# Designed miniproteins, single chains, continued (4), part 78

Each design is a single chain, and the fold is of that chain. pLDDT is the mean over its residues in the fold that is shown.

## One batch from the design tools (miniprotein)

Design m14693
Fold by ESMFold2-Fast:
Structure m14693 (fold): chain A 94 residues (1-94)
Amino acid sequence: SEERIEKFREQLNARTTAEEVALGAGLAAGEARRLSKVSPPEVAAQLREIADRLAALRDEALRETDPARLKAIGEEVLRLYEEVERLVAEVKEA
């Protein structure tokens, strides 16, 4: 998923569309939900909360027509995706 995060960052920098931001958010939400099922309860709860927020951002992106706002949504998706990776890395070290 680090490779997927980097590709999403490259896409946001090159060109931003509602469909691409929504796809990125949906994939990140799905990954967070899958990882929540194999994580300790504390981390699983955090991953589910992040997944719910990513799903909301996906729906927001699909309704957004302003390129600057869409890029801001994409940057929030990227931030949450990086948070998912941070939480998973902490579980691996525990």
Scores: mean pLDDT 83

Design m14694
Fold by ESMFold2-Fast:
Structure m14694 (fold): chain A 67 residues (1-67)
Amino acid sequence: SVEEERKKLEKIEKSVKEVLEKGDPVQLLVALHELREYLKTVKDEEIKKKLEELIEQVERELARLGV
């Protein structure tokens, strides 16, 4: 359901924020993989947009770190 997808998104957002603050490349790569896998399964457009924004944030940090 959309509500379950939203709750999963909120948990992922919190985890991604913590990983971004730590700046560990391995954890960032794991987070990027998990975000991309979840994006493949989501049907709701608003949740997709939010996941894409999180992916961009992680990709930007990885680029900054030279990964």
Scores: mean pLDDT 84

Design m14695
Fold by ESMFold2-Fast:
Parts: sequence; C-alpha cells; structure tokens
Structure m14695 (fold): chain A 94 residues (1-94)
Amino acid sequence: SMMEEIKRRVEGLAKRLALEASSLYPEFSEEEQQALQAFFRQVGEILREMDRTGDIEGAIRRLIELYRELARRFPQLAAVTEEVIRELERLLRE
C-alpha cells in the first residue's frame, strides 16, 4: 500500500542517518557517544510506536523535531541530518 511505502521510506531514512553516525562514532568523545546512543534509542522508540499505532504522520513530525536537535548538537552530522529532515518533510506533504 502507499502507506507501507511511506513507512519503508521513513525507516530507510532513519537507517541512513544511523549508518552515517556509526561511521563517525569512534571520533566522538565518550559523553557525545552516550548522547548519540540516547538519540538513536529515541528514534527506535518513535519507529516502534509508528509500527504499533500506524501513525506515520505523527512519527515523521517527532523524527523531524528530534533530528533538528541532533543536527544542533552534532555539527559533523548536520549536513546528512538536514537532508533526512528535508526528505521527511516531503513525505509529510504526500
């Protein structure tokens, strides 16, 4: 279904950002690594709630908010995070 396609795209965008963060992870301080782990734990919670409720729009809005915070705290991830936010905003319009 169209909703399943949007859901898969949301999951794909989250995975892309997680992979980029993983590649840079060893370059961060221990405190930054702990904060980054907390962000991705929250991402996982949002995606699980999306699966449970079917609220794709709500999940996208929560991810955008969380990713904007991530981009502010981790300048090294800002460019890829901003790309992901733009794609999520596009999905919200569909």
Scores: mean pLDDT 87

Design m14696
Fold by ESMFold2-Fast:
Structure m14696 (fold): chain A 82 residues (1-82)
Amino acid sequence: MAAEREARLAAYLAENTPLSPEEAEALARGLVDYVASRGGRLSEEEAAAVAGVLAQYLVSKGVPEEEAPALARKAVDIAQGK
């Protein structure tokens, strides 16, 4: 079950971004479900692409452009259970 990864990712996003708890939970669920649909692990190319899209979304929510790539990559890693 992905429940532990979803909870960890939601907590990370809520603590480190301006997302509400509800937005963080929805994003965490979507990302963990996406990773699961790919067999539980993304290729480096897929991980970079997902992190890039997530970083742009986080910037739109008020995360600085310089911080968003690292936060996004950490979120993708948590979704993969890393």
Scores: mean pLDDT 83

Design m14697
Fold by ESMFold2-Fast:
Structure m14697 (fold): chain A 64 residues (1-64)
Amino acid sequence: MTLTFSGPAASLRRAAEIAGEVRAEVERTLSHLSEQERQALVARRTAERVKEEEPDLEVELTEL
């Protein structure tokens, strides 16, 4: 999974913070999932939260 953002620098910084929060949550609560499943879920949840909190950012989620 590849997650791409474009937009204002402040929103990009917030997107990175959201990604870190989502990763920590997934690692804490969903450790029973495979690494690939956790990475996919982190990317998806990050994209969803960024769209909600930072609507000025363009978000593209691509599966490798």
Scores: mean pLDDT 75

Design m14698
Fold by ESMFold2-Fast:
Structure m14698 (fold): chain A 84 residues (1-84)
Amino acid sequence: LEEEFLEHLEKAKNLEPTSPEAQEHLDKAKELVVELKEKGDPRAEELEKKYLEVASPKLEAIAAKIRELMKNKPPEESLRILEE
């Protein structure tokens, strides 16, 4: 379980934050952490912290990208870059 959890985190770290593949790996890592907590695994808290360290920056990166798109590509500029 711990090895599988770490493999999913590592794969998610190496993928783009908005990638569907990255989200799948993060979702699987989260499921494994929940399972470990339900089983009373003493390492569950450590693994949850590792999950949050990877997931939080990716969520922040997604939010930052959305914010940047709103600032740097206003509707007029977005329309201008369309071929039509």
Scores: mean pLDDT 68

Design m14699
Fold by ESMFold2-Fast:
Structure m14699 (fold): chain A 63 residues (1-63)
Amino acid sequence: DEELKRSEEEAKKLVEEGKTKKSYKEVAEEVAKGDDATISSALRLSADDTKLSREIAEAVAKK
């Protein structure tokens, strides 16, 4: 499914930008606006960055 692959690639880019730019809240809100595949992939890919992972989880929980 090309849509699933696109969602996973988007999540990877957002997580990398969040780690690099330290824009955790902004990246978390963008991830939370994505589909379930983007959210799941971003949470998995950010598991090693506690601050980014927490912001993503909080943004998703508020939906």
Scores: mean pLDDT 77

Design m14700
Fold by ESMFold2-Fast:
Structure m14700 (fold): chain A 56 residues (1-56)
Amino acid sequence: SRSVEVPEVADLRAMKAIVDENAPTDSLEALAAASQAAAAYARERGFARETVTVEV
């Protein structure tokens, strides 16, 4: 998988890794849910913008 525009998706995933080490609980699932929602939203909105495709 790869980030296809919205940096929020990649950012949320990266933060999840950090939070997992400090708070591996509700916060982890909250970040995961947010990332999932952001990805779906960007898809509907038209994330197909090759201008901002790569995050990392």
Scores: mean pLDDT 51

Design m14701
Fold by ESMFold2-Fast:
Structure m14701 (fold): chain A 57 residues (1-57)
Amino acid sequence: SRLQLNLLVFQIVADATQYVIEQMKKNNAPQSLIDKEQQALKDTQQQIKQLQQQLQS
């Protein structure tokens, strides 16, 4: 279904964003940039939760 595909895509995006955050920390990126990526990750995780709730309906 479209919802299952969207869920998969957002899960891949969340995993990629976590990897980027880890690389930023290893390369001593500014904390402000790390904070922005962490916020983007939280937003993606919220979308995942909403899609999971729709699949349970």
Scores: mean pLDDT 86

Design m14702
Fold by ESMFold2-Fast:
Structure m14702 (fold): chain A 80 residues (1-80)
Amino acid sequence: MKKELEEVMKIMKEAHEIQKKLKDNPEEGKKKAMIYFLEKYGIKVDPEKTSLEELEEKVREVLRELEERLGEIGLELSEE
């Protein structure tokens, strides 16, 4: 649990930085930041084959998985 919590928190921090970068950067930087985030999470993407909308969907899916994992950890912490 401890290592998994630290891993998820680290990814959440990176996700927060990516979200901030997405607000601050033009479309090119936004796409690059999303690809970087997905690669960090182990998801291979082809920039030329993947639209901006598809990248956003993949990032959203990863964030949902992180929320589920954090939720499971949070529920266990709340129960204990």
Scores: mean pLDDT 67

Design m14703
Fold by ESMFold2-Fast:
Structure m14703 (fold): chain A 70 residues (1-70)
Amino acid sequence: MGPQLEALAGQLLQAVRDGADPAQIRALAEQLARLLKETTGHEVDPETLIAVARNAAADSAAVAAARAAA
């Protein structure tokens, strides 16, 4: 994976975790989708990337809760 893809994916995940504005989340997802297309040639819908980031944020919250309970 390119470092730029990792950085944007991390920023998208952080924005979702922080409850950023939907417009900011979408802008990050669009940037990530653009880099994915440029790097891999595959088109990915920004909505799909947002869904993945939200699922990852929920999983992270569940892991944090499990650690607190352990």
Scores: mean pLDDT 76

Design m14704
Fold by ESMFold2-Fast:
Structure m14704 (fold): chain A 77 residues (1-77)
Amino acid sequence: SARERVAALAREAGAELSEEQIAFIARVAEETGAPVARLILALLHGQGRLSDAQLAAAQAALDAGADPVEVLRAALA
């Protein structure tokens, strides 16, 4: 399920999302088809946990085909 994919990615990356945040991202992913890693980045940025520069760097890495777990881990370090 989308919820399981979001929870697994968050756990592996150390993103520490609440159950409510995981459920929200899973619903958006199912409704829109958006990649879960990009939704997690958008949520973290929206909450002030990532700077504009960190978000831009993470998005560029995903566009280049980098592993989503590694990208999220690096963005949160």
Scores: mean pLDDT 84

Design m14705
Fold by ESMFold2-Fast:
Structure m14705 (fold): chain A 81 residues (1-81)
Amino acid sequence: SSELQEDLEELKRLTSPEEQKEIAALQEEIDELVKRGEPEEKVMELGIKMYELMAKAAREVDPEAAKLLEEAIEKGKEKLE
C-alpha cells in the first residue's frame, strides 16, 4: 500500500548518506528492469538488496520495522530459491 511505501521512505532516512546513494541506484536499476519487461525475479533480487540495507539501519532504531523487512527478505528469497 502507499502507507507501506511511506514507511519505507522513512526507513531510508535511517541509512547513511552512502547507503542512501546505493538505495537510489538500486531503485533506478529496478525502474529500468521494469521498463524493459525483465522477469519479476530480477526486480525482486534488487528489492531484497534495498530491504537488507534498510533492515540493517532500522535494527537499532526501529526493531519492529526491521523485523517486517527481514520477513519480506525471507519471503523474497524463498521465491528466488
Scores: mean pLDDT 75

Design m14706
Fold by ESMFold2-Fast:
Structure m14706 (fold): chain A 82 residues (1-82)
Amino acid sequence: SPRDYVLEIVAAYNAEDYERVAEIFLEMVREGVPLEYINDALVAMGLPRATSKEEALRILAEFLRSQGYDEEAEKLLEEAEK
């Protein structure tokens, strides 16, 4: 369920498993999870709310780059361009 994705991403974020954070977030977007739950995940990570899924992908990509996860950030940006 959408709530299970949010719980999984919060667990990964708290473990500083940012590769897993990126993986779960991409899955949420690709599976068509509503923006409300994607925003719940962003807010739980201390990130700003997005007005679109494309903006949400860019917000998480910026965070991942700040943590040195450039490959994961690039995957999110590629998804935002589709």
Scores: mean pLDDT 89

Design m14707
Fold by ESMFold2-Fast:
Structure m14707 (fold): chain A 70 residues (1-70)
Amino acid sequence: AAEKAARKEKAKELGDRNSKLLTQAQENRKKATELRKQALEQSDNPELAKKLMEEADQYEAEAKANAAQL
């Protein structure tokens, strides 16, 4: 009885983790898109544009890592 209840609680925790990972993946993708858009607006500053693109790539990598854990 107690062991079965503990397994159900762990299943709920896994569900909550999956929901959190999905939300984090979505937010990281939004951040990546926003940074890429800002990089395009920095056409007169290639160094800043490169930095923004590198940050966007990091957020995309985080989103992919979060999705892979689902």
Scores: mean pLDDT 79

Design m14708
Fold by ESMFold2-Fast:
Structure m14708 (fold): chain A 74 residues (1-74)
Amino acid sequence: SLEERIDAVRAQLRSLLSPEEAAVFDEFVTLLLAGEEVPAELLARVQAAVSRDPRASALFTELLVLIGELLESR
């Protein structure tokens, strides 16, 4: 399912982040999945963290596309 794909990509991305970066990333994803407004500072922190690794950056792009599809299907 789309939700299972999101969970898989999220888990892969989290494995590339430090514990502190993973906590910020979890907050970001929780707000997105709830359809809530994401503070600009939180988005900037997540983007900075994932941009340090090309694999994390690619997974982050995929995750945003999948979450967008999930929210459109609701």
Scores: mean pLDDT 84

Design m14709
Fold by ESMFold2-Fast:
Structure m14709 (fold): chain A 74 residues (1-74)
Amino acid sequence: MTKEALKAVAEYLLEKSKEIREQAKANGDTEKVELAEKAIKYSEEALKAIDNGDVERYETLIKKAKELLEEAES
C-alpha cells in the first residue's frame, strides 16, 4: 500500500471520529464524546507517524482508533 493510501485511511478515520463526536455532543452522550476524542487523537498521531515513515506506530495507532470508533458507534 502506498503512503498516500495509508494517509487516506487515517484521514477517513479522523473525519469519521469528528462526525461521531459532534453527534454525541448533540445527544449529551459524554462517554461517546470521550471515545470519539480519543479516536481523533490516535488518528492525528497516525498521520504524523506515517508522514515520518513510522509504519509500525501508524498500524498500532490506526488499530486503536478503529477499536474506539467501533465502541463509540455501538
Scores: mean pLDDT 84

Design m14710
Fold by ESMFold2-Fast:
Structure m14710 (fold): chain A 77 residues (1-77)
Amino acid sequence: AAEARELLERAGAAEAAEQVAAITEKAIASEDRSRAAALTAAAGIVLVEAVIRGELSAEAAREAHRLVAAAVDAALA
């Protein structure tokens, strides 16, 4: 959670950082793995939209999404 937010804030994608952090917290709070997976996918959509707007590189988006998935998996382990 914190690592993905820090990465996005350093990249200057402040709106994406806020949205991804909120979605990640909801995914971690979920007791349902299917719901957590759907929320992780939603974070990915926010990141893709930031790339399309030119606010974020595709490489930074992929790394941020990986960090989100890792944080969710660790919380549900």
Scores: mean pLDDT 83

Design m14711
Fold by ESMFold2-Fast:
Structure m14711 (fold): chain A 80 residues (1-80)
Amino acid sequence: SELEEMEELLRRRVEEIIAQLDELDKRDKEKADQWMQRLVAVVNGILGKPPQLKKLSQSAVKAKLRQAADKVIAELRAAS
């Protein structure tokens, strides 16, 4: 039950971050893009991927954020 609660929390927090990025994009597209690209660099580190040389689309950034959550959840399950 605690593991399931933590999985739900992690997924919810990622969706909250995505929602905040969408609201920022409506107000300041350039700042939203800058934050999205910085988050991709961090996520690629978590996923064990090489540095991203080209800008990703917003949908690709959101997919990578969700992939990072899935990897953290999988590692938590393996450690339990």
Scores: mean pLDDT 80

Design m14712
Fold by ESMFold2-Fast:
Structure m14712 (fold): chain A 59 residues (1-59)
Amino acid sequence: MVEELRRKADEEYQKGLEKAKEAEKINPQQGRDVAFEAYTKKAEMEREIRRLEAELQAA
């Protein structure tokens, strides 16, 4: 269950990083913003996955 979520999160993070690189070519500041967003999103997802895993097993 959470394994699928983690797999998709990783895939989206990788895609986000590629988009950030492309945006950086046009505007370095925007590229950095996109990269930061992908970074924080991944961190949040990992945190949520941990919580969900514990909650799902506890319930």
Scores: mean pLDDT 77

Design m14713
Fold by ESMFold2-Fast:
Structure m14713 (fold): chain A 55 residues (1-55)
Amino acid sequence: MTEELTRLMEDLYRTPTGLSLPEIVDLLREYLKDKRLSTQSLNLAVQRVRDRLRR
């Protein structure tokens, strides 16, 4: 679950689409509402991606 969110977020962030982190989070929020996942899982994935993508 969290790993799937992390991978999706990383894919979106790596793609040079001009999407900022807040925009990616908003897209993931829509995904989470479809899957009925908690914001706790989203927050964890966001922190993990930030730590992973130390550019």
Scores: mean pLDDT 65

Design m14714
Fold by ESMFold2-Fast:
Structure m14714 (fold): chain A 69 residues (1-69)
Amino acid sequence: SSEVRRAAEEIARLFEEAGVPHPSLEELERALAPLSPEQRRRVIAGVRAVLDAEEHREFLARVAVHELS
């Protein structure tokens, strides 16, 4: 759906802004599709928080990617 695609694009954008590799948009959309809108919002917030963590940003971003897969 367009909502799921926008959520995937937002997550990809957060990774790009952090300078970290991201999963393909197809992989992100697939991971987000079975979630409710509330769950997708929590995932986006979690990814943002992980990427904002200065000390372990690269490590935490990889963990977030694994959880989405």
Scores: mean pLDDT 75

Design m14715
Fold by ESMFold2-Fast:
Structure m14715 (fold): chain A 88 residues (1-88)
Amino acid sequence: SVEEARRIAELAVEIVEKDPLDEISVGVALLALSVAYVVAKKEKDAESLRVIAEGAERAAEILEKAGRLEEAEAFRRLAEEARRAAAA
């Protein structure tokens, strides 16, 4: 589970790094992290939730630097929710 979360987070960040201006690619990355978040939260896997939060935060930073403020906010929100779930 942690291994899968790490792979998903790495892929999502890589997708956003390669083309932060591509609406479809960024959307797919957010969807992948969101699905991983739902699974990790249901399983109460705090380690996976932390990994997902780190990936989402990194993606948000890249998007913010690219001027994609709305998308950056969506990733930031996911990171915050994942961190809260990990602490519960």
Scores: mean pLDDT 88

Design m14716
Fold by ESMFold2-Fast:
Structure m14716 (fold): chain A 83 residues (1-83)
Amino acid sequence: LKEAEEELEKALSLIPKELQEKARELAKEIIETALAAGLSEKEALEIATNAVLSLLNALELISLEEAVKLIRKNAEELIAELA
């Protein structure tokens, strides 16, 4: 768990400082959704970490609002497949 939490914090540190609050909110939402679906805490943290890294990549191509919607949808679909 500690290693997975450290990887999430590391991924969040790569997000521009002004967007970190929104990235943390998105990560928390994804973790809560994964846990509610029956996934382990470690799996929830790994999905959230991947989502934050995907958000960073998407911000190069699309707006913040579009990026958050896309990443949220992709994470929800992945959680549904894994649960």
Scores: mean pLDDT 83

Design m14717
Fold by ESMFold2-Fast:
Structure m14717 (fold): chain A 79 residues (1-79)
Amino acid sequence: SEAAAQALIDAIKAEVPEVESVEVHKVGEELVVLATFPTKENAEKAKELLESLKEELGITQIGLSKDGDNYVVTAVLPS
């Protein structure tokens, strides 16, 4: 849900304030949250946070990837 996506964004910003950007994209019946971090350590911390909240926020998938010199944490939720 959009409310769950917002709660996810708020949790990331509160617990990992080093986040550079957070984007939300609607892809079919899913919401994809992309959080961008300058360091792998901060991205891994965000991924661990999201994994701990997975059941509560209805997150279906969590990923971490390198994008140029940045790191992107991806979370997928039902729309």
Scores: mean pLDDT 84

Design m14718
Fold by ESMFold2-Fast:
Structure m14718 (fold): chain A 73 residues (1-73)
Amino acid sequence: MPVQRAVTVAPGETSADLLRRAAAESPAPRVAVALRDAAGTLLGVAVDGEILLARPVAAGTALTVSVTPLAPD
């Protein structure tokens, strides 16, 4: 099941750091992670540990993270 949650950007934390943290906190072995702002703008994407998109984020901003388990191949 996809999981959505709020995350807060820590001082010095990047979109890539947030994506990796969200993936590491998932019980699934492989995940796709999407990071969005309050307007729904896509700020970050990671798939199976690979960062595909990492846009600048401001410390203290609350963002939405969506974590989706990947199917086995």
Scores: mean pLDDT 79

Design m14719
Fold by ESMFold2-Fast:
Structure m14719 (fold): chain A 108 residues (1-108)
Amino acid sequence: SMSILEEALKLLDELDKKIKNLKDPKVKKAAIEAVKALRDMVQKLINGDITGAIGSLLRLIGIVLSNDLPQEIKDLIIRTAQLVIQLDNQKDIEGLKEILKKLDEILS
């Protein structure tokens, strides 16, 4: 059975492929801004900055709700954020670092 970390990494691989296939520059920019917000949330969680992480999560939700993103991309982003919160609840800091590395690869 797939671990929470393995599921999150798989969702990020799917998200990366879908973002690379986006043709509309405005939609692609919105998707990248959502990934940046997710990355900021993960970094804040690793640092123990819970208040900052909540701020990044609210920014992520705002981007997803305010932009014409494909539903599949919205679903991948929200599900990944949920799994990141579960990893933090389990105090899996090494798992959060793997997620951060994957997000940095997507943003490169």
Scores: mean pLDDT 90

Design m14720
Fold by ESMFold2-Fast:
Structure m14720 (fold): chain A 89 residues (1-89)
Amino acid sequence: SELIELLRRAGELVSRGDYAGAIEALREAGRLIEESDIPADTRQSMITVIENMIAEVEKMPEMSPFEQDIAKAMVLAGLSVLIQTLERL
């Protein structure tokens, strides 16, 4: 699945501190979700989660190292939940 590969790629980019690359991957994943046949309620929830992740990643360059580590862990956990949900659909 191109969508699952993009979400995994976003996680790798966040882990490496490539925030610009991560935002690009998350935006592309959001676009694929919007165009998908996922049920409307689930699709809207996933889009909201991705938009929240993008907003968080955009803040990361201005965070302290400790705050970045916490924010990265939260984003990676959220990506894992999105991937697991998609694998069950």
Scores: mean pLDDT 90

Design m14721
Fold by ESMFold2-Fast:
Structure m14721 (fold): chain A 85 residues (1-85)
Amino acid sequence: MLEELRRRYRELQRRAEELYRRGDYRGALELAKEALELEREALLLESTDPELAARIEEKAAAELALLDELLALPEEELRRILEES
């Protein structure tokens, strides 16, 4: 299971990079969000430390919230932000 999650994570990262290079910013962010969710699950499966697991959850929640905020933006604003960065 863990190795399968890591494989899916790498595939999603590769696809997100391809979409980003093509200017499909929304598609790239959607795949980045899915990849982040898989990475969080993989890290939690590896963690034997409850404190570390809690910190992983906090960090993932903050990053997912940021991605959700970006995904909620209109296409024009999203493109402007990502092209300026």
Scores: mean pLDDT 76

Design m14722
Fold by ESMFold2-Fast:
Structure m14722 (fold): chain A 99 residues (1-99)
Amino acid sequence: MGAAGLLEGSGIDTTGLSDEQKQALADALIAYEMAEIAAAVALTHPEGPAEELRRVRERLRAAGARLAALLEAAGQTALAAEVRARTERLAAELERAEA
């Protein structure tokens, strides 16, 4: 499976992780990256419906929280903190665009 390669490319040490943990982290990382792309697209077209911006923000927060929790469980506390900080910055931008 390509999960270990994806995680290593993101600076995540996969040593000692089970295949299930690697897959869960890879799935969460992909979901978070997709949410970041959706947020970036929404921010380039803020004239869209406010409900769309809100939905993108909610998905970004959910994906960020899941990825951060899995990173903490894997001992990657610094990366978890970075994910949370990045998520909150993007969510704040989306919230300002919604208003």
Scores: mean pLDDT 78

Design m14723
Fold by ESMFold2-Fast:
Structure m14723 (fold): chain A 95 residues (1-95)
Amino acid sequence: KDEEERRLDEQIRFIVEMTNKVLEAKSKEELFKIVEEMKSNLDKFSEELKAIAEEMIAEFEANKDSSFDVLKQILMDGMFRMQAALAEKREELKA
């Protein structure tokens, strides 16, 4: 459990950091950089979290020519879904 808790805490910190970067982003260029950082760290995610991240990235790539607001919303929705999944896993580990 200690190693699982450490890995979970690392994932939580990373997703919170990425969520804050999305919230603070002011351009499409910044959103593209956030997606690249997510892609480079997919191997560190659990299979469940990776599936959510890959779905978010696919939707972002499909809409890459859309407005900044649309792209930011896609990433925000994805980040909140990942945070919810991590919160559930954290509660499971406490049981």
Scores: mean pLDDT 83

Design m14724
Fold by ESMFold2-Fast:
Structure m14724 (fold): chain A 100 residues (1-100)
Amino acid sequence: SDAILAEWRALAAEAAANAEEHKERLRELVEKDKELPEERREAILRAIEELDKITDESTYRQGALSIHRLALELAARLGDEEARREVERWRAFDERARAA
């Protein structure tokens, strides 16, 4: 359980270190997905903008991880098989974390 929490913290820190790349990728995926509902599109773009306003490091890391995972979800939705495998790995991690 402590090992899973340490793993999650490391993943969140890595997402924060690459937040600009994940934000740009997510914006591109939102523009590419013509079937994405407008309400969801607006919510995603707002989440990207709100990330830049977070001053607390822990909250920022959590937000950056959410942006990263959402980018993987949208890429998988558009047929990216590598992104789909990444989403499946994150689901497996969530199941392990929930059990811990």
Scores: mean pLDDT 86

Design m14725
Fold by ESMFold2-Fast:
Order: C-alpha cells, then structure tokens, then sequence
Structure m14725 (fold): chain A 81 residues (1-81)
C-alpha cells in the first residue's frame, strides 16, 4: 500500500465516523486540516491521530471534537507562519 493510499483510507475512515456522529462542523474542519497538510505522510499522521481519538472510549461531546480540530488547524497555521 502506498503512503497516498494509506492516507486516503485513514481520511475516509475518519470522515465516515464523523458522519455517523452527525458532526458537520467537525467534518468541515477536518477537511480543512487535510487540505492544509500537503505532504501525504502528514495526512496519514493527522488521520491516524483522529482515528485513535474516535476509537477511544472517551466521552467526547460534539463540541470537544470541534475544539480539538480548531486548535490543530491554528497550530498548523502558526507552525508554517
């Protein structure tokens, strides 16, 4: 499996889980994060981190995922500024 195939598989899995939660804002923010990650390896890392968070039996409220995504997006922008 190529890095690009692995990235797409992980991204699709995160998006499917977010759709199941009905969290449209988190879906939009996740797409934005992925679009800013130009390196396929970075996309894999981001998607796998989110898969681990979604798979954890943690009591995430809808607002919690949105806040995590907003923070990561801000950090990614700051790191590239």
Amino acid sequence: MTVEERAQQAIDEVKAKLKERGDEKALTLFDELVSRARDPAEKVGLAEAFLQMLDAKAPYQSGDLTKILERLLAQLEAARA
Scores: mean pLDDT 71

Design m14726
Fold by ESMFold2-Fast:
Structure m14726 (fold): chain A 86 residues (1-86)
Amino acid sequence: MLDEVKAKLKEAIRRRLTLLYYKELLADPEAGKAKIEADVEVTTSALESLPLNSLEFFLHYIEAETKRLEAQVQAELEAARRAALA
């Protein structure tokens, strides 16, 4: 159970960072991916000693934040599309 929550949290952090760094990934996929993986490891390690309830709280928080960021990125891409269309 604890390891399952930690795995889900690590993946949620990775998804959130992918959205935060999407412009960097588009400009330099290798550097962007390396930065994301490094930040995932640092963030996950910082949370290692927290009890299960705290990890579950952070998982819900990160998932909610990721959903908000997905909406923001979609809005930015739509604005860019409108600007690019003659």
Scores: mean pLDDT 79

Design m14727
Fold by ESMFold2-Fast:
Structure m14727 (fold): chain A 78 residues (1-78)
Amino acid sequence: SLLELLESLKGKSKEEAIEELKKAGFEVTVVIDTPTLTIVAAKKGKNDSALLFFDSKGRLVGYELWIDGKLVARVKYP
């Protein structure tokens, strides 16, 4: 599932996460890229999308997932 894919990205680099999203059929765009925060937007079709949040070390610190236009998960790692 998409949720299992996003959970599997915990501990991966930003580059690895982007590649896995592309393999899953997402179009990936870096929306914000600062020294302390990177936000990656991933879209599949019109209704499925995700936002992924990475810290200064490129670690995944959270994500938001929409399926069929509905927010299905919002996760923030400690």
Scores: mean pLDDT 80

Design m14728
Fold by ESMFold2-Fast:
Structure m14728 (fold): chain A 59 residues (1-59)
Amino acid sequence: MAPQIFIDPAELAKRYSPQQLQQMIAALQQQIQQYKDDPVRVQDYQIALQGLQEALQMK
């Protein structure tokens, strides 16, 4: 999708289990390493990672 994704930690916590959130966090960390030479993509992944970590803390 081309549209910007709004990361709402509360919504993520409602939709995903703690295990699913942990898997998504691990996947995003791996993608940050893969795309380290693309600062715009890394920034987007870091924002998503922050939202997922906050959602996991709400569990």
Scores: mean pLDDT 74

